# Designed miniproteins, single chains, continued (5): the designs that were tried, part 61

Each design is a single chain, and the fold is of that chain. pLDDT is the mean over its residues in the fold that is shown.

## One batch from the design tools (miniprotein)

Design m18109
Fold by ESMFold2-Fast:
Structure m18109 (fold): chain A 62 residues (1-62)
Amino acid sequence: SARLDALLTEMGKALGASPEVVRAIFENAVAEGATEEQIAEGAASKGVDPEVAREVHRLIAS
């Protein structure tokens, strides 16, 4: 989706990673049962907006 691609690109710039790498990290975390709360906390610890991380998690888990 265009929205997911835009959010992954934004997070990738903040993390110094490609959107594809960010997507793989989220997909792996969801597959391992990571909660929205855990994803948001991990993002915040790396200087990423936790609300952006929550939205990405919701889009991937849907």
Scores: mean pLDDT 83

Design m18110
Fold by ESMFold2-Fast:
Structure m18110 (fold): chain A 68 residues (1-68)
Amino acid sequence: SEEKKEKVLALLEEYRKQHPELRPVIDALIAEVRKAKNDEELKTILENALRSAPELRDVLEQALEILK
C-alpha cells in the first residue's frame, strides 16, 4: 500500500540522517523505493538491496517487517 511505502521511505530517511557515511547507498535505494508501484515490487527492491548492500541489513530487515 502507499502507506507502507511511505513508512519504508520515512525509515530510510531517518537511517540516512543517522548514518551520513551511507548516504549514497541509501539515496540510491530511496530512488528505487519511490519507483515501486505496489507492495510486491517494494518487497523485491528491499530483498535485492539486502543481498547487494549488507551494510544496510538492519534497516532493510525493519523495512521488510513493515511489509508483513
Scores: mean pLDDT 85

Design m18111
Fold by ESMFold2-Fast:
Structure m18111 (fold): chain A 70 residues (1-70)
Amino acid sequence: SASSKLEQLQREIAKKTEAFRKQVEENVKAEIEKNPELAQVYRDIGEGVLTIFEYNAKRELAKREAEIAE
């Protein structure tokens, strides 16, 4: 059904978003370890990247939900 397809899509996007978040957190940690004086800069960049990803992921989800509904 359309509802089961939507639930599967939502779970898929959520899993990919969580995986990306973990990757960004690991990368930020590694960069801070190399350049501790720039720790806040790397934290801000990581937050910005996650914000952009989450926004675009939400847009892609909405687009695919609309395609399923039509």
Scores: mean pLDDT 85

Design m18112
Fold by ESMFold2-Fast:
Structure m18112 (fold): chain A 55 residues (1-55)
Amino acid sequence: SEEDIKLLKEAVESLPPDATPEEVKRAIYEVMKKNNIGGPEVLKAAEELYKKYAP
């Protein structure tokens, strides 16, 4: 859902500017697990966030 995608974006955006790729991946994983979110739309958003913030 749009709400789930927003949670992913907020989690990544709240990381410090020197966050490592591993920290970005962990933040995405933890948000998905904590909020029990998933599905193709959310996975696609997670991949796009990873590429943007941890290329």
Scores: mean pLDDT 74

Design m18113
Fold by ESMFold2-Fast:
Structure m18113 (fold): chain A 89 residues (1-89)
Amino acid sequence: SAMQRQQQRQQLLDRLKDLEDKTQQAVQQARDNGSAQGLIDVGRQRAQGLLELAAQSSDPQEAETLRAIAEGEIYQGRALAEELEARQK
């Protein structure tokens, strides 16, 4: 039903928000500590959370979108780490 699909969508959004909130402090800590590895690790942790959501999705298109976002998070974490290391010369 439309109501059931709306509820499932809201649950996904709530889980995405929780994942975002959980990584925010870790990103700040990595930056404060000057930890390039910490930035890579946060990107990987966020990607793992997104892949877990993709695995639980009953919608193949939603799952593919979540996997694509997860890959983007890994690349972003590495890019931020490389920039930080370049500044720490």
Scores: mean pLDDT 77

Design m18114
Fold by ESMFold2-Fast:
Structure m18114 (fold): chain A 87 residues (1-87)
Amino acid sequence: SLEEEIEKLLEEIRKIAEETGDEEIIRLAEQFVETARKYLEGKASIDELEKEALRLYMALLDKGLEEAAKRVAELTRKLFELIKKME
């Protein structure tokens, strides 16, 4: 299902953040995942989700974690494509 595909993408984003070992990156990824789940429940806007995605991505770049940033960007792009398919 689309919901299962989205949950797998969120889990992959969480794992990438955990692999960095950076507590701020892990926290920002958890905020993004929570906002994504709230969005799916109709409790958050797409704008809020995009804001949290950008926040995570910028933090990864600021810390010089370019490969993690690239992977997160690709997974968030896929996530937003699946969300559009649900609309």
Scores: mean pLDDT 87

Design m18115
Fold by ESMFold2-Fast:
Structure m18115 (fold): chain A 74 residues (1-74)
Amino acid sequence: AEQQAITEAGRLSDRHRKAVVEAARKLAEEAGLDPNLSIAELMDKLAPGDWDKQVALTERLAALAREILAEEEK
């Protein structure tokens, strides 16, 4: 039971992580940036030193990741 729960959590975590990476690529592409940038580099380029904009970007990233996950379930 515990090993199955850990495996399922790991698979959900990996799927979520991949969706976040894909969402980051889409945000970078929309901004005309390198789609291979890390999330940290993307935030620093789009909202340097602006915490409110960084929060808005993380919310946008999470929303895009959820959309990607929903599309993959089809």
Scores: mean pLDDT 72

Design m18116
Fold by ESMFold2-Fast:
Structure m18116 (fold): chain A 66 residues (1-66)
Amino acid sequence: SERQAVMEALGEVFRHASEDVRRAALAAVEQAKNLEEALRRLSGVATPSQVKRLRDLAERRIKEEK
């Protein structure tokens, strides 16, 4: 599912982040209903590089699920 792909990508991108940063990123994504909205919300709490990496990872995972 798209939600699962986003959650897996979130865990990967923020693996080395502090607990506070991980919680902020999770809160931003939890309110999103799809990948596009998740990326928009994440842009408020993450760097452009982190947002791009999350997009790339989530899109790759979604394509694997067809």
Scores: mean pLDDT 78

Design m18117
Fold by ESMFold2-Fast:
Structure m18117 (fold): chain A 60 residues (1-60)
Amino acid sequence: SREELLKEVQEIAREVAELSRTDPQKAQDIVYEFSLTHSEKGIREANAVAREKIAEAKAA
């Protein structure tokens, strides 16, 4: 649902803020890519890409 997608955005924002304390460049890249994906493909796909990039950053 839209409400679930918006809650997911809040979770993504929190994780990006946490990442920015250790890797500000990666956090900025994720925000930039989120904005582009959201504009082109919508919030569901933007959320999916952001979560994948956050997981990748945590693994590195």
Scores: mean pLDDT 84

Design m18118
Fold by ESMFold2-Fast:
Structure m18118 (fold): chain A 90 residues (1-90)
Amino acid sequence: AKELLLEAAELLRKAAEKSKDENSKEGLRGAALAAEEAARLVETDKERARLKALSALQGLDIIIEKSKDEEAKKAAEEAKEKIKKALEEL
């Protein structure tokens, strides 16, 4: 679970750096932070880790729906699949 959440966060951080759309950039950074928080909590509080991972998924769904940046949408979809797999392990 932790490794998948950290991989998702890294993917989202890299996508945010490359994005030219400010709204997508902020959304990707927010989702990355939530995934990093979830990863930090996996070993100490699995219930809170789950809630943070679900928060990240909500942010990613907004990016997928509303972003005009196709690369940001692809990164969000890939990160979403990693976070969903992490949730299955929690």
Scores: mean pLDDT 85

Design m18119
Fold by ESMFold2-Fast:
Structure m18119 (fold): chain A 88 residues (1-88)
Amino acid sequence: VLEKMLELAKKLALQAGELTEEEIEELEKLDVDKLLELLRNEQSPEKQAYIAAILLKKGVKEEEVYELLSDAAKSILDGLLEVARSAA
């Protein structure tokens, strides 16, 4: 489920023009602390949802990740989780 959610979040961010393939590769290599710092400073809901998906996949608690998300990013992430669960 989390892997499928991450794939969907990646596609959404790419389609929105918010991230490049190179930026995605760089983000996926970052440690949890750096990803949390980036998430706190991110304004794009699509980028927030993608960074949040990486953090959840790395085992960060849902409550900690969701606290840092805008309402729009939370809505995106919840929708991606629903689609990922339906596809599993």
Scores: mean pLDDT 78

Design m18120
Fold by ESMFold2-Fast:
Structure m18120 (fold): chain A 102 residues (1-102)
Amino acid sequence: MAEIRRRAAEVGRKEALKQLEKYGLTGSASAAITEVDGKLLASVHVRAEKDGKRAEATATVNSDGTETVRVLKADSPEIAEKAQEAARNGARAALDEYLRGK
């Protein structure tokens, strides 16, 4: 399980970074697959920057398809929206990879 979780997290992290690049943003991403209260969760945290403006967002997707996306910091609504999309798409990719490798 640990190998599969690490691989899935890396897929999610790479997808989040790819989404940022697609929108012309720079930044960082981290991802994890966790189990909380019997629910399998894929979580992605994104920090995005463009033209000195920053946004930070998290997305959590669980195995039942429930998604939660939060903006932690936003200097620009546009960058915040793109950070949210990157985090959401990264979390979805991580969960999909985990379920495929299971």
Scores: mean pLDDT 83

Design m18121
Fold by ESMFold2-Fast:
Structure m18121 (fold): chain A 87 residues (1-87)
Amino acid sequence: SSNTQQARRLISQSSGLYSDGDYDQSIQYAQQAIRVGDRDQQSTALSLISSSYIQQGDYDQSIQYSQQALSLRPDSTGARQNLSRAQ
């Protein structure tokens, strides 16, 4: 759908911002992706938010978002890695 295509682009932008070290904007784009994405895309976006919080040293937020991502997709490797790093 157009919503899943929009979410894919938002996730791509969020991931790029994360790679550039722009964690605040990465979180904003990932939050937008959650609003329009399907279950899998929501899990990916939650994992990106979790990754950004690890880089910012906010481990409590990282744990919360990685657990939400895993509740949507238990097989999410990114979310599991984030949970391991934050604990």
Scores: mean pLDDT 92

Design m18122
Fold by ESMFold2-Fast:
Structure m18122 (fold): chain A 77 residues (1-77)
Amino acid sequence: EELEKQKKKIIVLLYAQAVDEIDPSKKNELMKKVEEFDTRPEEILKEVQKDAEKNPAIKKGYDEGVRLAKELEERRK
């Protein structure tokens, strides 16, 4: 449970960092870390969405995470 909470925080931070990352090499590494956690990004974003209404910092991460998730899905193609 505590580990699950930490994974969610890390994944949200990785998504936010990946969205802001200009270097494609580093961006790819961050995306790989998200995949290694074996956690459904969609489920994490849904939970973060509830918190986003209460905290603007979380809202920013959620918005960036959604955009990054779309790009990740297109890459899989």
Scores: mean pLDDT 59

Design m18123
Fold by ESMFold2-Fast:
Structure m18123 (fold): chain A 74 residues (1-74)
Amino acid sequence: MMLPTLALARRAFEAGDYARAIANLERLVDPDRPPRGKPTEETLAALRLLAEAYRAAGRDDRAARVEGIIRQHE
């Protein structure tokens, strides 16, 4: 089941409020402390949305870091 914070982040992203989407997603996942095991599907969904939100906000270095974490678990 989708976490309420993830749902709020997705709505903000769809509305073009990338700063709010990023703030909500960073509460669920920390790109500076990636998970040490196989992440849950909810964590992967949050990471994928966070990467897209960083790209949309022009934070390309942060987006690349999150994309690297996603690739490691695919």
Scores: mean pLDDT 77

Design m18124
Fold by ESMFold2-Fast:
Structure m18124 (fold): chain A 64 residues (1-64)
Amino acid sequence: GTEKELQGLLNGLETLKKNPTAGLAAAVLHEARRALERSTDPRVREAAQEAIEEAEKVLKAHGV
């Protein structure tokens, strides 16, 4: 449900901020993009947008 999706995005974002690897960033980016495609919930969309921005930042730092 929406709450599980929101929690998943927030956990992924927190983990990525603590361990900014290219592989984790790619996984977080994929999950966040899917969440934006599936959900109309503004909390989920906001968390997904933050996750995308952080993931893209990490990927650029790794030259990906």
Scores: mean pLDDT 84

Design m18125
Fold by ESMFold2-Fast:
Structure m18125 (fold): chain A 59 residues (1-59)
Amino acid sequence: MELTPEQRERIERLAEVLKKADEEFKKTGKVTFSPEEIELFKSMTPEQRREALRLYLES
């Protein structure tokens, strides 16, 4: 496996952030991200972001 446990956790956390944002938008019509959530996204490679999006879409 090419990913460290820390990298896997970050990918899973980003997928959860995306799912949470989608659910909040459906309930309130608004999406907000914390600075910490934005930094999580920015800290990841394009491949890791793609994997997080894939996990979100398949959930």
Scores: mean pLDDT 76

Design m18126
Fold by ESMFold2-Fast:
Structure m18126 (fold): chain A 60 residues (1-60)
Amino acid sequence: SKQDALDQAHGRLSSVADRLTREQQLETVKKIREIEESEDDPQKMLDKQNEVIDQTVRES
């Protein structure tokens, strides 16, 4: 479900939170929410959210 995919994305972000600044965490949560609002397909939503998380981690 979309909720299960969202829970996976938030779990992923939580697991890498110690590698991110407070500002990066807040900005990433905002981007995850924007993707949730714009993408109805659970798998595409999760893929986009994971891409945002991975990009932020690479910048850290």
Scores: mean pLDDT 82

Design m18127
Fold by ESMFold2-Fast:
Structure m18127 (fold): chain A 67 residues (1-67)
Amino acid sequence: AAEEVERRLVAAYLRHGRVTPALAREIALEMGLSEEQAEAVARAVAAGKTQSEAVRAAFEQLVRHLG
């Protein structure tokens, strides 16, 4: 789970230059999280004051929900 989450977040960052709440939500849904869980991931990313904080929040939320 963690390696797949890392790969997807890195790919998003390389393709788009940043991880946005919308991209984090899409990744969560693609990985099988519920709409409610995906929205929680997006909110955590939006609360990050830096890209480093946003990416860490996305990683932690996604890994926690996937096991």
Scores: mean pLDDT 82

Design m18128
Fold by ESMFold2-Fast:
Structure m18128 (fold): chain A 99 residues (1-99)
Amino acid sequence: SELSPELQAKLEALKKVVQEALDSLLAGGITPETIAAAVERLRALIEELFNSEVAAKLKEVLDQTATRLRGAKTEAEVLRIVSEFLSKVEEILIEEAKG
């Protein structure tokens, strides 16, 4: 693993909340309100788990992901967008681990 045990634990905590938010989006319908609720929950968690520099990078990716989710028309697009979000998060954490 390219991540330290500490960063891996933070990534797994974030993945768990992302899965819970995804389940809520799919159950409640994909609306501006449900997207905003999911984004706010994830934003708060990012600020709790990560230092200000890493949190800023992750929040930028989250904002881009929220924009893409507002344009999504199918469950398959939502799943792809969320998968790409998690891949970008891991990429940022790997870069943090190298620096």
Scores: mean pLDDT 85

Design m18129
Fold by ESMFold2-Fast:
Structure m18129 (fold): chain A 70 residues (1-70)
Amino acid sequence: AEGALSFLAAAIERGIEAGVPSEVLLEGARNLVEIAKENGRTEDAAAIEEIVAASSTAEELLALARAALA
C-alpha cells in the first residue's frame, strides 16, 4: 500500500502544480482504485479508496496521502 500511496501523492502533486482541476485528479485516483482491483491488488485499492472517500479536493487528497506515508 505504501508504494501505491507514494505514487498517488506524487501524481496528485504534479497535477496540482500543472493546474489540472481537482475533479479530474479525483477521477484519476478513482480510476487507479479500479485498476488496482482489476489486478488483484486489493490492499492498494483499499488504501487509495479510503483516502479518496475522505477527500473533496485534490489538495485534501494529497494531504491525506502524505499523512498516511508519515
Scores: mean pLDDT 82

Design m18130
Fold by ESMFold2-Fast:
Structure m18130 (fold): chain A 64 residues (1-64)
Amino acid sequence: GEEARRLRERIRELERQHELVREWLNSQPPDGPPRFPWQRSKEETLRFIDRRVEAAKERLRRQA
């Protein structure tokens, strides 16, 4: 349905963002811990994107 179509597009967008951040990580030296505890590190950003992708995939699976 339309919701499944929107979820697929969202998954593709999130995966594209994940790929870009991963490529950026590979070109940069590793970062230390964040300056402030609420700041996202590069790895935290990847984990955040991954969690959103997995949640969207779960929703899509239930709509299939």
Scores: mean pLDDT 68

Design m18131
Fold by ESMFold2-Fast:
Structure m18131 (fold): chain A 83 residues (1-83)
Amino acid sequence: MEIEEKAEEGAKLAYEITYTTVGRDAVYKGGYKGGEKAAGKETGKEAGEEAYKKALEIEQTRENLAKLAEEIAYKKSKEALEK
């Protein structure tokens, strides 16, 4: 499905960008870039902001932050592409 493929591409990019950077801002950047790639700037901003907020509630390891950015970018991109 085209929607799932685009959301997966965005999620993969979010993971890769976040994994190569550490800290809360990395999650925002990864989520933003992933969402933007899949569904445009507005979706990127929403994904980055939500990922940043949720990062405050988890253990901030490189792996945890990258997985969070991946999850949020996928979710927001899929929601945007389905509407």
Scores: mean pLDDT 79

Design m18132
Fold by ESMFold2-Fast:
Structure m18132 (fold): chain A 116 residues (1-116)
Amino acid sequence: GAIRIVESGGGTVAAGGSRTLTGRVSGADLSAHPVSWWLEKDGKRSFVASLSADGKTYEYDPRFQGRVTISRDDAAQLVTLTLSDLQPEDSGTYYVALGVLDDAVFGEGVQLTVVA
């Protein structure tokens, strides 16, 4: 079957607030793949965070470092991104990517709007 990823937890939040985004993976074993979160603004996707397949190697874009935490629950097929101290520039569509960049499957995306 096809791999599908559905993100949730978006919506509107005030600047300085926190939000937890969750991606549910189906059609693939999450434990076999690295995962990442990406932010799309004005048609351009930029890297936010990644977590290796073994759950031991974390990478964060410097814009989010200290304000974001990526986690995974392989048994539940969930990838989670917790954002804190949200800023208007954090607004956009957030996507989970499953796998390495050239072969990555992207989710449907979830919109987050941060209001000043």
Scores: mean pLDDT 89

Design m18133
Fold by ESMFold2-Fast:
Structure m18133 (fold): chain A 94 residues (1-94)
Amino acid sequence: MIEEIREAVEELRKALEEEDWEAAKEAAERLASLSRELVLQKSPFADLALEVMQYSSVTVTYLDAGDRDAAREAAERAIETAERLIEGAERYEK
């Protein structure tokens, strides 16, 4: 799960850098789905996972609306929150 979240974060970051809005939407949808699974599993990081899910879902909504500036801001927050989740998970498993 955490490796898949890391992959989705990198895909989202790359899509934003390349302004590939279709790839950004796919990465945000994937990140939202993976984060939702962590919430449902009652992970120790469920609160962070819920935030990642919310920001990722908002990113998809803004992309569907054509608001690329708002989508970028939401995606950056999703990435930052996901990075905190990944760091926490790596420290917890060690």
Scores: mean pLDDT 83

Design m18134
Fold by ESMFold2-Fast:
Structure m18134 (fold): chain A 78 residues (1-78)
Amino acid sequence: SMAEQERARRERLFEEAREIIKKLVDISKGNKDVELDAILEEMRVRALLRAGAPVSTLEDFVERLRKKAEEIEKEKKK
């Protein structure tokens, strides 16, 4: 059913979000500002889980997290 497909997509997106957040936590070691930002993202993913956020909201959230991780990695390579 369409509902089963939507649920599967949500579960996958939450998995991706958690993996990116874990990466942000690892990257944050030694930088308090990045550490605080990673904590806020963890709070946000928990809020989205509680609210049963739609797929579109989760897709936007994951895309934002990916861009954030890329920017932080780029800064570390300088």
Scores: mean pLDDT 78

Design m18135
Fold by ESMFold2-Fast:
Structure m18135 (fold): chain A 84 residues (1-84)
Amino acid sequence: GEAIELLKEALKIADTDPRKALELVKKAAMILLKQAETLDDILRLIGYILRVIGAEFDLELTGDEAAAAKAAREIAEDLLREFG
């Protein structure tokens, strides 16, 4: 599905373009949220979206691209494990 393809692309580009990787992870989580059928899945996906927003904010504030790349990879891997 589109969300899984976005997560795989995010993992591929995380180290070269962490800002774009975070955008792809956020888009994937939002697609999964629209498809979620249980309250538990909805709340978990909201949690993942908030994690991405936090990482985007940290990148904007600090410019730490290595930390942003790590966050994008970890969140994408967690989403693939839970919803892939």
Scores: mean pLDDT 91

Design m18136
Fold by ESMFold2-Fast:
Structure m18136 (fold): chain A 91 residues (1-91)
Amino acid sequence: SLEEEIERIEERFVYAALMMAEAVSNGRGVISLEEAFAIADSLFSDESEEEREEIHEALRAADKNGDGTLSFEEFAEVIREFARKRVLEGL
């Protein structure tokens, strides 16, 4: 089904994002906003500047305490949302 396809794509993006985050975080379970932006930009490399800014704003919003870091859970949630949106709008 379309929903199963969406879930598979979400899982793939989240898996890639978390593998990159683990490599950068050195086991801390958190990444900086700058690292999160770089990973998101690599995963969504075909997106327009406007869509890239939207993703960056969502990542900043996930940093609720303003300390400049995201947990893996917060990061994965943002990546999942934009992977889903991409499938629904792009296909």
Scores: mean pLDDT 80

Design m18137
Fold by ESMFold2-Fast:
Structure m18137 (fold): chain A 86 residues (1-86)
Amino acid sequence: SAEEKIKRLEEEAREAARQAILAIEKKDLAGAEKYAELAVERLLEVAEIYEEMGDFEKAEEYRQEAELTREQLEKMIEEARKELAS
């Protein structure tokens, strides 16, 4: 069902975000970028499913969450990159 797909994608997004943070802590910037991208992609896939269902409000909420997630993780990666350059 669409609900089961959404739940799976939300779990995958959450796990990817967690892996991105762990990679940042280990100063694995390539891994952090990969997992950050995966987290954003999974949230955008949820938005697409809601749009296909005609739930434009939920689709927009998930697009906003994806943008905020990208911005937060990119900021953390940039801060880690600066620390490595020091």
Scores: mean pLDDT 89

Design m18138
Fold by ESMFold2-Fast:
Structure m18138 (fold): chain A 73 residues (1-73)
Amino acid sequence: MQDIALEAANLVMRNGGVRTSNPSLAYKVTKESLLKLGVSEEDAEAVARALGGGGILPNDKGVKAAAEYLKSK
């Protein structure tokens, strides 16, 4: 499970995630966007915590790629 969340977080970063000085915003935006795309609460929480801790704000393309990866597992 941790490895899956890390792969999803890396997909966000590779698809144009940007460094932010607001980790709480990165967490909130990531979690809300993944939940909206039908990702489970457990997976959305794990990815949101990883991106929030890393200070990485996702874009729509990155969130969609991560959601597709998580839903295929």
Scores: mean pLDDT 79

Design m18139
Fold by ESMFold2-Fast:
Structure m18139 (fold): chain A 82 residues (1-82)
Amino acid sequence: GGDTDKLKNLLVELNDALLNGDENKAITLLDEIEALLKTISLTPEEKMLYIDAFDKLLELAKKKGLTNVTNKINELIDLLKD
């Protein structure tokens, strides 16, 4: 659906922001992702898929030394586990 496509696009944009070390853009994208995750209904299978995607982005953020981004990604992973 459109919300799922938007979420996938935001994750691609987030990956690119992390590769460029753009912390401000990454935080903005994570805030948009959080707002979307709070409004959509996800199946358990979809939640696992997005947790896996966030785990990969978390490792990239850690490698880039983006502490605020790392903290925000962990908050979104916890949100998906609830």
Scores: mean pLDDT 87

Design m18140
Fold by ESMFold2-Fast:
Structure m18140 (fold): chain A 105 residues (1-105)
Amino acid sequence: VVGEPTQEQVDALLLLGEAALRSGNYELAATYAIMAFSVDPKNERAGKVLVEVAEKLAQKGDYETALRMAKAAIRAGLVDEARKVLTMLAEQGNEEAKKLLEEIK
């Protein structure tokens, strides 16, 4: 059977993403979370990892990486999760996040 990844593959990606987040490797954590989303777009755990990575990047002032992650989420069809990230960045004064929020309404 070709097509849908197994739950075990999703769980493995999420474990790797959570481990990367815990070790402070936010770009790697975002990559694994986005991969898990591409596999299972309804996975709440993947959404939680992506939002948490975005919060950590925003706290460090790395708005560029957080914006890149939000754009990747929009491309993957995860508009609600992207909206949460963009709202967070916009509240911190990021003008690109504000413009992007207007576009995804």
Scores: mean pLDDT 75

Design m18141
Fold by ESMFold2-Fast:
Structure m18141 (fold): chain A 75 residues (1-75)
Amino acid sequence: MPTLDEIAEKYAGSSGIARGVGAYLLAASEHLGNEREAMVQGMLAYGEEIARLISDPEMRRLALESGRREAEKYR
């Protein structure tokens, strides 16, 4: 599992969405002291943002379900 610093660094050069997720994960880690919970919350936030780009309601639902399932592996 990558560290939160590694995730933040990886996303620093990415699109605005990815940079936002990296900043959120770093802030959450600093506030809560729980890297795993910060990762899950960041993945859920990123999944919601990506889902907003999907116009088809069924595809959006499937993407959100898949993202939540993946995020839960980090709990």
Scores: mean pLDDT 57

Design m18142
Fold by ESMFold2-Fast:
Structure m18142 (fold): chain A 94 residues (1-94)
Amino acid sequence: SAEEIIKSLNEWLEKEKATKDATALLHGMRTAAQLLASELPPELRAEFEAAFEPLYARMKEAVAAGDLETVEAEADRVREVMVRILREQAARDA
């Protein structure tokens, strides 16, 4: 199921990036992060949140600046963190 979740995450992010709506991407990323965090054990949740919050802060600053390129780049970094955490959770459940 982790690889299916990763596939859905990748498809969603590419579709969201295609809209060129930086505010929608920022909002969607917070929603995706909250959903992921709610399903993680406390230690992985803490690790995820520590990695996510600085990236999200940079996305917020880039949205305020009208810098869509930076919003998309930081969203890709958030995706990399989410993929890493999802695979770590799957490895622990195996």
Scores: mean pLDDT 87

Design m18143
Fold by ESMFold2-Fast:
Parts: sequence; C-alpha cells; structure tokens
Structure m18143 (fold): chain A 61 residues (1-61)
Amino acid sequence: MDEAYKRGGEGGAAGPGALLAVLGELGRQGHSQDENVAAARGGAEKGSGGGSRAGRQLAEM
C-alpha cells in the first residue's frame, strides 16, 4: 500500500466531511458525541485553542 495515498485520505480530516466521519466512529463506540466532537472540532477547526503543536504534529502523521 502507498503511504502517499493514505496521507491524502488523512488530509480530509480537516474538512466538513471529516467531521461527519468522526461522528460515525463515535456512534460505533457508543460514547458521548458532544465530548469527542468538541475535541475534534476544537483541534481541527479551532486549532488555536484546541491543541498544542505536538498534538498537531501527531495528527498530521
């Protein structure tokens, strides 16, 4: 499998469609959607207040 192809797919995590995908995974876990959505939204959309530089580096990798 090509890492370049996987990396491209991961890039979608910054878009609105990626937020919907996160909601789908939360449903599979049966966890509080607000908790995970707020974390994902804060980290992805907010960026400035959602996380630190280290967290962003890991998210990109």
Scores: mean pLDDT 51

Design m18144
Fold by ESMFold2-Fast:
Structure m18144 (fold): chain A 71 residues (1-71)
Amino acid sequence: MEEERERLERELRRAEAAIREAAKNKDVTTLQAGRHELEELRRRAEELGLEEVAKRADELIQTADAIIAEL
């Protein structure tokens, strides 16, 4: 449980960094790919009962959607 949680938290941090970088470059394709990865991560976190990780992933999805909408 804890090891899976740490792995997913690491994946969240990587996804957040990638989204921020793609936003600076106005790279819509990378933003969309990152959003898809976050949706999969959110589903896995929900399946494992990791509510905090799932919430964090959802927040990042909303952030990516907002950035894409402004491009």
Scores: mean pLDDT 82

